# Designed miniproteins, single chains, part 60

Each design is a single chain, and the fold is of that chain. pLDDT is the mean over its residues in the fold that is shown.

## One batch from the design tools (miniprotein)

Design m2202
Fold by ESMFold2-Fast:
Structure m2202 (fold): chain A 70 residues (1-70)
Amino acid sequence: MEEEARKKKKEEELKKKRQEMVIEEASIIMEGLNEAMKSEDKEERRKILEKANEEAERLRKEKEEEIAKE
């Protein structure tokens, strides 16, 4: 039946988009961690990590909104 095939295809597309979002989010966090590890200043490390977390959260929200619209 066409409805079941369409539902599975949609679920696979959503899974791929969520997978991509998670990978991009993880990449931002990993880059933030690498930059923080280069700094010897505790305050600077904290700011770098906070910025990376904020960027990852913003990316997640934007991607989730895109997925919801589709």
Scores: mean pLDDT 78

Design m2203
Fold by ESMFold2-Fast:
Structure m2203 (fold): chain A 66 residues (1-66)
Amino acid sequence: MKLLISIKGTIQQGIALTLMVLGEPFADVEVLDGSKLLVTIKGSPEQAEAFKKMLESNPNYDVEEL
């Protein structure tokens, strides 16, 4: 699963998200710019869906599935 994440908050929100994704062994992150991240989830479909729902629960993130 690939997710495009647009960050509505401060630069600190972007840093926090990047560190969180780097901590997940089933996910990779690519920084597209200072407000947009491409996250690739390599885990099970259940892990991917749970991670997506967690990201969508944060109002500072716009999450788009690619």
Scores: mean pLDDT 75

Design m2204
Fold by ESMFold2-Fast:
Structure m2204 (fold): chain A 101 residues (1-101)
Amino acid sequence: MAEEAKKYAEEAAEEAREAAEAARRGDAEEAAREAEEAAYYAGLAANAAWAAGNLEAAMAAGVAAVAAGVAATLARRGDAEGAAEAAEAAARAAEKAAELA
């Protein structure tokens, strides 16, 4: 697997964890911003994994990107609980993508 895919997946996991923490403390703006960054890095991880021929890592990173996007949307709507759960799901998917990379 390309080193870039692993690095991007690790960044996505870190941003997703920070988004979950921000959502739990009621900081909707911070949660949305960090979730958007997680989605961005997860997307880069998926593209890098796909280019390297690692479909399992690409799929895991794709799941992380979708979950992070959902977290950002829920945070902007004031659903702190839903945003935190979606961000935690994004972090787990991104961690799995890094492990598979």
Scores: mean pLDDT 88

Design m2205
Fold by ESMFold2-Fast:
Structure m2205 (fold): chain A 62 residues (1-62)
Amino acid sequence: DEQVRRIAERAAAKAYAQGKTDQAERLSKVAGVPLEEVKAKAPEIAATSNFTLDDEVVETVL
């Protein structure tokens, strides 16, 4: 579903911003988005979204 892909993309960007590169790579694959694009969006999403990312979010999406 498109919603799951969007959640995974935001989660990947947030994980990358938090230094969780492995989780960011896994989530970017779930979202179908290249990691390079996720890295570009990471600062914007970290500043804009009030989204808390941890293992719980990764487990829910995956």
Scores: mean pLDDT 67

Design m2207
Fold by ESMFold2-Fast:
Structure m2207 (fold): chain A 67 residues (1-67)
Amino acid sequence: SEMEELVKQFKNPEAKEAAAKAVEAAKAGDIESAERYLVLAVILDPSSKPIVEKIAELVREKFGIDK
């Protein structure tokens, strides 16, 4: 999926793991946890912000959050 391909682009392993957990939480319908994991990914690797923003947009579009 497009979100999973974006997760693969992370260079920082801890930020990548946080982003992967965000995508899994979103797929499970736990959007609150998904948002928390995306925030954590940016905290762990601030340079990943553009990738995190793309994942957040896809979560909003595909799961009907923040439209």
Scores: mean pLDDT 79

Design m2208
Fold by ESMFold2-Fast:
Structure m2208 (fold): chain A 70 residues (1-70)
Amino acid sequence: MKKEEIEKIYEEFKKRLEEAVRAGDVDTQIAIALKAGKKILDLSENLGEAGLIMRKVFEEVPLLPRTEHH
């Protein structure tokens, strides 16, 4: 089932990203995000569905710097 496979990838992706963020390794963060994103895209075949999963990960693990406050 695609959803179950996507959820497994999401959990692994989230955990690896969290560790990379704590280590401060931006290069590893980008590599992990790209690799996981490719797997999610392959499974979902739909950018919208894949985007929802990736968005959820990015909300929990800030990969990119946010816009300055104000």
Scores: mean pLDDT 64

Design m2209
Fold by ESMFold2-Fast:
Structure m2209 (fold): chain A 83 residues (1-83)
Amino acid sequence: MAVKEMEELAEKAYEYLKKALLDKDEKKREEYLKKAEEYLKKARELAKKNGLTEAQKEIGKRMVERLQAEIEEEGLKLLKELE
């Protein structure tokens, strides 16, 4: 139960962060970033209470890799506009 809850919170955080990176409106970006941070905090606190399992470590690693890729894609789009 708790592991699944942590995974759902992490997925929601990723979805909001992706929306923030893709949205052109700064106010909406800030709102999505705040929601992503809230879900990440909840996921981390839940993980700490239940201890890290190999499954939770794998989920965390995949989430970080996905977030890194999204940030890189958004950065490249901005750089193309400057050229």
Scores: mean pLDDT 67

Design m2210
Fold by ESMFold2-Fast:
Structure m2210 (fold): chain A 85 residues (1-85)
Amino acid sequence: SAMAEELLRRAEELLREAERLFREFQRNPDDVELGRRAIELAEQARRLAMEALRLAETQEEINRAIGLILRAIGLIFDVELLLKK
């Protein structure tokens, strides 16, 4: 659906920014704010992708939503591991 497609695009944008912040955090591991911001954006992307999954009307929308959810969960996990140091 058009609504699912819009949510997927927004989730992708947030996830790309979260991934960028995580790369910066990996280069500057003492800057824990970068890691926290990456988690915040990845969580927002995950929520939007889950909403898109509920509104999905095509297999392509379902696959994209699941992919974004898994990418966001993986990123959050990786960032949290670095923050525990």
Scores: mean pLDDT 90

Design m2211
Fold by ESMFold2-Fast:
Structure m2211 (fold): chain A 70 residues (1-70)
Amino acid sequence: SVVEEVREMIRKGASVEEIARKIAELLGKDAEEVLRELERLAVRLAVEQPELSAEELILRAAEELIRKYS
């Protein structure tokens, strides 16, 4: 699944830009648009759930974005 691909990328230390490009490729979206939305969601989640690690924030932001695009 797209979520499992993203989880593996985060585990391997991929950048947010690399993650955004992969989501865009798999879902047929613009990479710059995906990056902007991913960053926006991560900022919102950081405010709502300050206990989450950087990796957890990016994963949750990606999961929300993938759900929105599906």
Scores: mean pLDDT 84

Design m2212
Fold by ESMFold2-Fast:
Structure m2212 (fold): chain A 82 residues (1-82)
Amino acid sequence: MEIELEVDPETGKVYSSKYGELDGQELGEYLHSLGFSDDEAGTVSLAIIEAMETGEKVEKEAGDAKIIAEKKGKKVIVKIEV
C-alpha cells in the first residue's frame, strides 16, 4: 500500500490525495485506521520535522512501513510504503 501526504508545517495542516485536507488530529486518526500504532504515527511526525529542519530527504522505518519525507518549497511531501 502506498500513501502520499502533503504537510504544511506553518499551519500543521495535512493534505491527502485521497481525503483532501486533514488537521493534525485527523492525520493521527487516518494513520491508525491504516493499522499504524502510536509509535509508528510518531515516526511519521519525526520524519516530517527532520525533513523541515535539514531540508534533506529523510527515510525512516516504522514496523513494516517505509517512510520518506522530503521538503518541497514551504511544504513536506511524505510517502509511506507498506
Scores: mean pLDDT 75

Design m2213
Fold by ESMFold2-Fast:
Structure m2213 (fold): chain A 96 residues (1-96)
Amino acid sequence: MKVEYEKAAVMEIVLEGSPEQLTEAVNQVVDIAAADKRVLAVGFRQLSPRRIRVEIYARTKADAEDIAAQVAAALSDLVVETGPAGERELPVRVLE
C-alpha cells in the first residue's frame, strides 16, 4: 500500500478549566478551524479532567502559529502552555 504524505506544521496549546469550559473551548477551536482554509487538521487529547491538549496542523509553521495565536486569544483565560511549532507528515492520499 502506498501513502502520499504532505509535510505539515503543528502547534500545541494546553488548556485548563472546568469540564464545561473545556467543552465550550473545544467547540470554539472547531469553529475557528472550520472557518480557516489553512487548517489541515485539529487534534484533541484529554490530559486530565481539567486539562486538554489542542494540536493545530497547517502547511507552514507561520500559519500554525497564527491560527494557534487566534485560538489562544479567544481562550486566553484557559491557556496554560503553548508549545513550540513542530513538523509532522500527514497522509493526504492512500493508493491501493
Scores: mean pLDDT 79

Design m2214
Fold by ESMFold2-Fast:
Structure m2214 (fold): chain A 67 residues (1-67)
Amino acid sequence: GVTDAQIRELARRYGVSPAALREAFALMVANDLRLSRAELEAIARKYGVSVGALEKALVELQILASA
C-alpha cells in the first residue's frame, strides 16, 4: 500500500497539499481507480491547489501503488 510519507513527499514535489492528494487518491480507489475531470477539479478548488499539479501527483502515486 501507499504510505503517508510517500503522499507527503509527492505533495511537496508537486506543490499540492497532502490533504488534497489523500482525498483524490481515496476517491479514486473507492471508484476502481477512476477519477473524473470534474471530481479532480472539485478537489483542487476545495484545497486551493492547481488541477494540473494534483493530476501529476495523483498519476505518480497510482504508479507507486501498483509496484
Scores: mean pLDDT 83

Design m2215
Fold by ESMFold2-Fast:
Structure m2215 (fold): chain A 65 residues (1-65)
Amino acid sequence: MEEELERIFDEAYRRTDELSAADDVAGRHAFMEEAARRIQELRPDLTVAEAKNLLSTRLAERDAA
């Protein structure tokens, strides 16, 4: 479970970085929605909005490191 969540975060970090480099704002937004839904499937205690917030927080933490 935790390992699969980390895999999703790693993929999201890589993909959002690629989309940001390509200046694909719409693609980045669509990917974030998809990633949040996948996180929510692993964490059914979260809403999609909460999963998206968790994803954004984890990405920001990696950018700050």
Scores: mean pLDDT 77

Design m2216
Fold by ESMFold2-Fast:
Structure m2216 (fold): chain A 60 residues (1-60)
Amino acid sequence: TPLSGTATALRDYKAKKKDELSIKKGDVLEVLAEVDDDTLLVKKDGKEGLVPKRYVELEL
């Protein structure tokens, strides 16, 4: 489902695959889509990637 808004990283996450994005606690991310119930597509510093939804707080 397309989702527009921002999210703040609650903890560090290190990407395990090339389609994933590494984030640090306190990073502000642009939310582009919810891919599934547990995964978001986000943008940070011009790069897009997948992050686990549980690692971020959504602002909608």
Scores: mean pLDDT 79

Design m2217
Fold by ESMFold2-Fast:
Structure m2217 (fold): chain A 75 residues (1-75)
Amino acid sequence: SREELLERMVLEAEALSHLARAVIATKNGDYEEAAKHYRRAAEVYRQGYERTGDPNLRKMAEYFEKKAKELEKKA
């Protein structure tokens, strides 16, 4: 439906905003800030998974949570 498409687009836009900030912070060596942004992206995907049951959203959440944990070790 239109509502489902719009919700998915909003979710993806929110996640992408956090991911863009995470990538920029990583390139600048700001690992603490990068980890925070990856965690925010993971939370967006996790909330999407909880609403939809879409396993791809769970995989995205787990992937970016793992990225955040790796960067936290460098911070």
Scores: mean pLDDT 87

Design m2218
Fold by ESMFold2-Fast:
Structure m2218 (fold): chain A 61 residues (1-61)
Amino acid sequence: SEEERLNQLLEEARKAYENGDFETAVKLLDEAERIALRIYIETGDTTPIEKVRELRKELGL
């Protein structure tokens, strides 16, 4: 599902950040945000967008 893909991208972004690969972390977060926005447009669910924003804030990206 799109939700499963979103969660996987967020986990991969965190791992990239932990490894010092900030370019990859940003790219993965950007892709997660696109999926989150699509879920919002299709369902009205803001939870995926909030998850992406929370991780960006946590990582300072």
Scores: mean pLDDT 88

Design m2219
Fold by ESMFold2-Fast:
Structure m2219 (fold): chain A 83 residues (1-83)
Amino acid sequence: EDEKLEKEAEKKIEEAKRLAAKAKEYAEKGDFEKAREEIKKALEYLKKAAELAYKNPKVAKKVKEAIDEVLATISEVEGKIKA
């Protein structure tokens, strides 16, 4: 059922966004080790969402948009770690 797959993907995406936001907070505080750990967790949730997207084209579009958003946050955090 499309709604069930969408809901499952939304949960994975929300968790990935939450973890990416945490990574940003840790990086702003100078805790780059914790920032990297939260990035790793966020990427794992994005992978799970992408696996659900493979099963349904409607989910694929939603996951693509969320991946782009979370990756933008990760790039910002990595910039803080390297700069």
Scores: mean pLDDT 78

Design m2220
Fold by ESMFold2-Fast:
Structure m2220 (fold): chain A 60 residues (1-60)
Amino acid sequence: SLGEKAQFLVDTALELGKELGVPEEEALKIAEEIFREVATQDLSKEELREMVRKRLEEYK
């Protein structure tokens, strides 16, 4: 569901953001941006997690 996708992106961005030293505010912004891009796309959790990780790495 859309809500489950949003929650997964938020949780994943906060988890990986903490590991990578990205501030919570920026991690949440990245989660929101990715959610907008993938809201209507049927992507796996692995694909979503990879997308989040890549965007967080690019924050620096």
Scores: mean pLDDT 83

Design m2221
Fold by ESMFold2-Fast:
Structure m2221 (fold): chain A 57 residues (1-57)
Amino acid sequence: SEERIKKIIDDIKKHRDDPIVRRLAMKELGMSEEELDKLINASEEEAIEMLKKKLSK
C-alpha cells in the first residue's frame, strides 16, 4: 500500500547515513547504492513511484 511505502521511505530518509539501514534497504528492495541515493534525494512523490516499481516486479 502507498501508506506502507511512504513509511519505508520516511524511515530510510531519517536514517540515510546509517550503514546498516542503507545495506538492509539495498538488499531488501533490490537497489544499488546509486538507486538508494536517488531515492533519498528524490521528492516524496518520486520516491514513492521508485519504490512501487521495485516492490512490484
Scores: mean pLDDT 79

Design m2222
Fold by ESMFold2-Fast:
Structure m2222 (fold): chain A 92 residues (1-92)
Amino acid sequence: MTREELIKELKELIEKGAPLSEIAKLLRELGFSEDTINLLLWAYKNLDDKSRVIELFDHAVELLEEGRKEHVITSALGIEVAAFLFEEELKK
């Protein structure tokens, strides 16, 4: 499967509310580290807004395609997840 096909399938799985195992499989095929996969799966499970989950996954793919180091990818995405949680809490 091409990278573009994996990305398309990943977005479709997120929109369908697919099981964590199916999303994890595609993230591994894309070449993410287990730390990044765990963060993305946590966001998928716990964030209320699915459009923000898709935005987070798009950013993760962009950082991976840019050849960023794993610790940079995980840290950047962690900050983004924290910002989304803060905004969701402010709405309550």
Scores: mean pLDDT 80

Design m2223
Fold by ESMFold2-Fast:
Structure m2223 (fold): chain A 55 residues (1-55)
Amino acid sequence: SMDELLEIAEKAKKEMPNDPEKAAEDFKQQLVEKGLVDEKDAQDMKDSMLDSYKK
């Protein structure tokens, strides 16, 4: 579900506040391991998360 995706993203950001690339990679790995999205979709979500840090 979308709520679960957002929760994982928030947790990754909270656990790794000083390393956005590591947080995004952890987010991607958790999505794939939980079977919530395909690996390709997980990569797109990781890229979107990293883009949010650039702003």
Scores: mean pLDDT 76

Design m2224
Fold by ESMFold2-Fast:
Structure m2224 (fold): chain A 95 residues (1-95)
Amino acid sequence: MELEKRKQQLANEYEKKAREYIDGLEAMADALRDNVAAGVTVPVEQAREAIDRLYEEAKKYAEEVKKINPQKGDELLKRIDEARARVEEALAAAE
């Protein structure tokens, strides 16, 4: 079952990458909330660019997972949308 094992390993690598970018979005939401609470000036335009890049990368890897395991890919895509919503809420507070 070497082919199935290789497909599973590839899916696991893409899942790990998607989760790393999801974690990046969550960390950015936390940092934005903390900076706003502390009265620190947030470079909103630069933050938005970083958010968009993290979102697109997470989505790209989740879509690769979906090609191998559609259920897992859909789970990751849902998590990515939830993480983006949290970051957008935090960013709106900074604007």
Scores: mean pLDDT 83

Design m2225
Fold by ESMFold2-Fast:
Structure m2225 (fold): chain A 64 residues (1-64)
Amino acid sequence: MSDAEVEEINAAAAEVYRAGKEVGLPEEGKRKALEIANKGLESGDAEAAKKEAEKAIKELREKA
């Protein structure tokens, strides 16, 4: 896996964490962000990590 892919996975997770803080669900945002980062780094699939991040952000916004 390239350094660029690692950065993309970490960036996707960071967006989830930020969304959780903005909607008042920081613990859920952190939990989802860690899951996305761990799974993305394990699989090496940055596109899957981005899709999971988009889904998590939508779920956080819907719950708020």
Scores: mean pLDDT 81

Design m2226
Fold by ESMFold2-Fast:
Structure m2226 (fold): chain A 71 residues (1-71)
Amino acid sequence: SNLEKQRELAREIVDELMEAFRKAALDTLKEYVEKIKKGEKLSEREKRQFELAVALMRSDGLEDEIEEILK
């Protein structure tokens, strides 16, 4: 049915977007951790982005990867 086809397409779009967000979150975490290691202070905007990236990664069960990056 057309409804089933729309549901499959929506799932594919969500999966693709989640993968893109996951990659962006990982890149953001690495970038901001390097800034912190260099003694740079994160702006309020950067701190919010860092917190959102950590929350997204944790929701995907990637706690071990987060801990590795934060070391």
Scores: mean pLDDT 77

Design m2228
Fold by ESMFold2-Fast:
Structure m2228 (fold): chain A 75 residues (1-75)
Amino acid sequence: MRTPSAEELAEANAFVEETLATLPPERQRALEARLRSGGFAGPDLLASAHALARALLERGVSVEDFKSGFRALTA
């Protein structure tokens, strides 16, 4: 398990927050259900999405690849 840098984690988290802020409630619900099915359950959607970002960065996924994948997941 890799420890992501503070900069990598901050960039990924900022992207998550910005992306979620642009999603209508219906897509937010769909995303939350997908994250829960993947084992990323938090107290809210934002916490679940942050958990996904950390887990992927810890597995060696780049911030750029994470952003691309997360955007596809929210489509």
Scores: mean pLDDT 81

Design m2229
Fold by ESMFold2-Fast:
Structure m2229 (fold): chain A 80 residues (1-80)
Amino acid sequence: SEEELGEKAMKPFEEAYKVPYELAKAGKIEEAEKYIKEKTEELEKLVAGQDESGRVVLDTLKANMEKGLAEGKAELEKAA
């Protein structure tokens, strides 16, 4: 997409990581997993009917959400 990716490219990727990370770090694992599931379903609907390049962006956002969850869980475990 021409309209947003150039100006706001990093913000969505940072947010995809940060939200699951903060939830998992706070011990809200089930809430973090629910957020990832709902966000992934929303993004899958958004890229339906778009070019295959849109799936690369989706896959990157999903990977960032999963990384945030994993690293948040690791921080929670270290605090225990």
Scores: mean pLDDT 76

Design m2230
Fold by ESMFold2-Fast:
Structure m2230 (fold): chain A 60 residues (1-60)
Amino acid sequence: SDEERAGRALREAVELVLAGRSLDDPEVQRLIREFAEALGISEEEARSGVVAAVTHEKQR
């Protein structure tokens, strides 16, 4: 489903950023695009979602 695809893309993007990759990394940007497409939202909104998820993980 699109929700499952979105969840996988979000998890993979967060994992890469936590491992030291930047949000400007081509692999991270590809995952942000996949996340955006799966949810029907903008890349900017998807990027914000990844940033929020990374921030949440770093605070735990």
Scores: mean pLDDT 85

Design m2231
Fold by ESMFold2-Fast:
Structure m2231 (fold): chain A 70 residues (1-70)
Amino acid sequence: MEEVKRYIELGWEAYYAGDYEKAIEYFQKALSLDPNNEEALKGLAASYLEAGDYEGAQKAAQRLGEVRKS
């Protein structure tokens, strides 16, 4: 739990610093520990979008939608 929170914090820190590739890595690490973590999926989708990876952003947003339906 705490490790997941730390990766999410690092992901958003990288995102707001403009390091979208590093943000993607941190959010992916959070999701490796908690695959349905809504905050990590939000960060991953946002980071892919800013990085210009529209396919990655779409897939992350789709996963987030499935989590919200559960």
Scores: mean pLDDT 84

Design m2232
Fold by ESMFold2-Fast:
Structure m2232 (fold): chain A 83 residues (1-83)
Amino acid sequence: SEEDERALKALETLAAEGSPGAVPFIVPYLDHPSPEVRRAAAEALGRIGSERAVEPLRRALDDPSPEVREAARRALERIEARR
C-alpha cells in the first residue's frame, strides 16, 4: 500500500541519518501490520546500531514472520559487534 511504501521510505531515511535519537521513532514500526515494514524497522535499528534498540529487537525475535526474526537476529549481532 502507499502507507507501507511511505513507512519504508521513512525508515530508510532515519537509518541513513544513523542518529540514536531516531530509535524511539523506528521502534513502533516493529509492531506494524506489514511484515515487510517490521523487517525494514529491524534492519534500520541494526544499521543505527544503538543499544537503545536491544530490548525492542529481542521482542522481535518472537515475531510470527521468519524474515522479521532473521532481521532482528542480524540487528542484534550488529549492535553486539559495536562493543
Scores: mean pLDDT 87

Design m2233
Fold by ESMFold2-Fast:
Structure m2233 (fold): chain A 56 residues (1-56)
Amino acid sequence: MGPEIEELQRRLSELGFYNGPIDGIYDGGLYNAVKRFQQAHGLKVDGVADDETLAA
């Protein structure tokens, strides 16, 4: 859902992983930010904002 993507964008922006717009769109920039976040938190690095990634 768009609201979950916007929340993810805000969280990653606060942590310094994402510098793009908060628009609820999962693009290549957010994909790379998610991978960096997953790597930093010891999660599977696949760039997918699944329940595990959103819970971390």
Scores: mean pLDDT 72

Design m2234
Fold by ESMFold2-Fast:
Structure m2234 (fold): chain A 64 residues (1-64)
Amino acid sequence: PSPEELAAALERAREAGYAVEVGPDDTPEQALERALRAGLEEARSLPDPRVSEAVERELRELAE
């Protein structure tokens, strides 16, 4: 992904309520992946599996 796409993805994650933290040695991609993985664990605690499926899809797209 391009830097513009990564910046947009980070902003979308913040808007969706994910806790996006960027450490001094983190890339934006690493920060986004960490936030999405934390969000996946939260989503899996919900009764609707479609939410966790959507987060898993975002993680798969990030890995591309």
Scores: mean pLDDT 64

Design m2235
Fold by ESMFold2-Fast:
Structure m2235 (fold): chain A 61 residues (1-61)
Amino acid sequence: SDEELLAKMEELEREAVRAYTLGRYAEAAELLRQMADIFEQLGKHEHAQRLREQADRLLAL
């Protein structure tokens, strides 16, 4: 359900912030891509694209 997907995304966001704070950019990028996949499932293509671009930028650090 959309409600369950949003709850999962909220948890992934918290995990991504923690990974980023610890300098674990590869892990943070992977978590952002998982969030992007959820946005795609919800039909939010622009949000998904922005998250993928953000993940790519983190991997360049």
Scores: mean pLDDT 87

Design m2236
Fold by ESMFold2-Fast:
Structure m2236 (fold): chain A 89 residues (1-89)
Amino acid sequence: MEAEELAAKAVVALDEGKYEEALELAQEAIKLDPELAQAWAILAEALEKLGKTEEAEEYYKKAEELEAKNPKAAEVTERIGKLAQEIQK
């Protein structure tokens, strides 16, 4: 599976309250594309929902750094959001 598709599935898992599944999917997306800022943001949100706030803060910071480096980060976020909507249909 492509990293963006895994990130989209992680978004769906977060929306459904499946935080552990979202964590695993986000980690797999990062393994395929460690520069995918949205995957780090999803990982951080899943960790925050699981009560690991200190780890979440670190990964939110990582996501911000990667977004700053990629002028197309907003387009990628939008694409992942659309993929998540298609998965949930």
Scores: mean pLDDT 83

Design m2237
Fold by ESMFold2-Fast:
Structure m2237 (fold): chain A 55 residues (1-55)
Amino acid sequence: GSLKERLLQAIGEVLRAMGDLIQAELAGDPEAVARAQREYEAALARLREIQEELE
């Protein structure tokens, strides 16, 4: 597969997770916030791995 395609997908996951976090915070649901924070961290870790592969 294309490294560019994998990178774009990883960026998309980070953006989606950020949106989920904002929505959970606005809803005032601490359980949803905790879940969204875990997803955001996982997405960032995946993006970091791809960036290291490119360096």
Scores: mean pLDDT 83

Design m2238
Fold by ESMFold2-Fast:
Structure m2238 (fold): chain A 61 residues (1-61)
Amino acid sequence: MPVQLAQEGARLTQQGMEAYRKGDYEKAAELYEEAARLFEQAGMDDSAETAREKAEEAKKK
């Protein structure tokens, strides 16, 4: 059960949101991309897709 990967992905998503709110868009994009990779490894495809979308939003800033 990849519960550790899913929890780490959630943690990175929270850190990405904080970076985004601070205007650190490069850091936010990196954190969201890492979260998406962890969610993919955990088999959480919907969460991975959401994290990838957030990373793309951050990259456009």
Scores: mean pLDDT 82

Design m2239
Fold by ESMFold2-Fast:
Structure m2239 (fold): chain A 82 residues (1-82)
Amino acid sequence: EEIKEWVDRLTPEQRARALAALNSLPEDVKKEARELIRKMLEEGKSVSEISDAVGKFLIEKGYSPVEARDAVGGLLIELAEE
């Protein structure tokens, strides 16, 4: 799977940072982000397109580019594992 391939390339440090960023998000924001990811997967979007869209969504919610990037990573890890 495309997402699984991306996750498997992460260093342990990148993985830990991504999961910490995901865990810092409010529940409503996580729910909206997960729904966006689900819809884009149904549409056949690539990992790159999903990452860009979810990152932009989080930036529009007021997160910094670094926070958004790391949180997107955490969401993709979660999706790849369950």
Scores: mean pLDDT 81

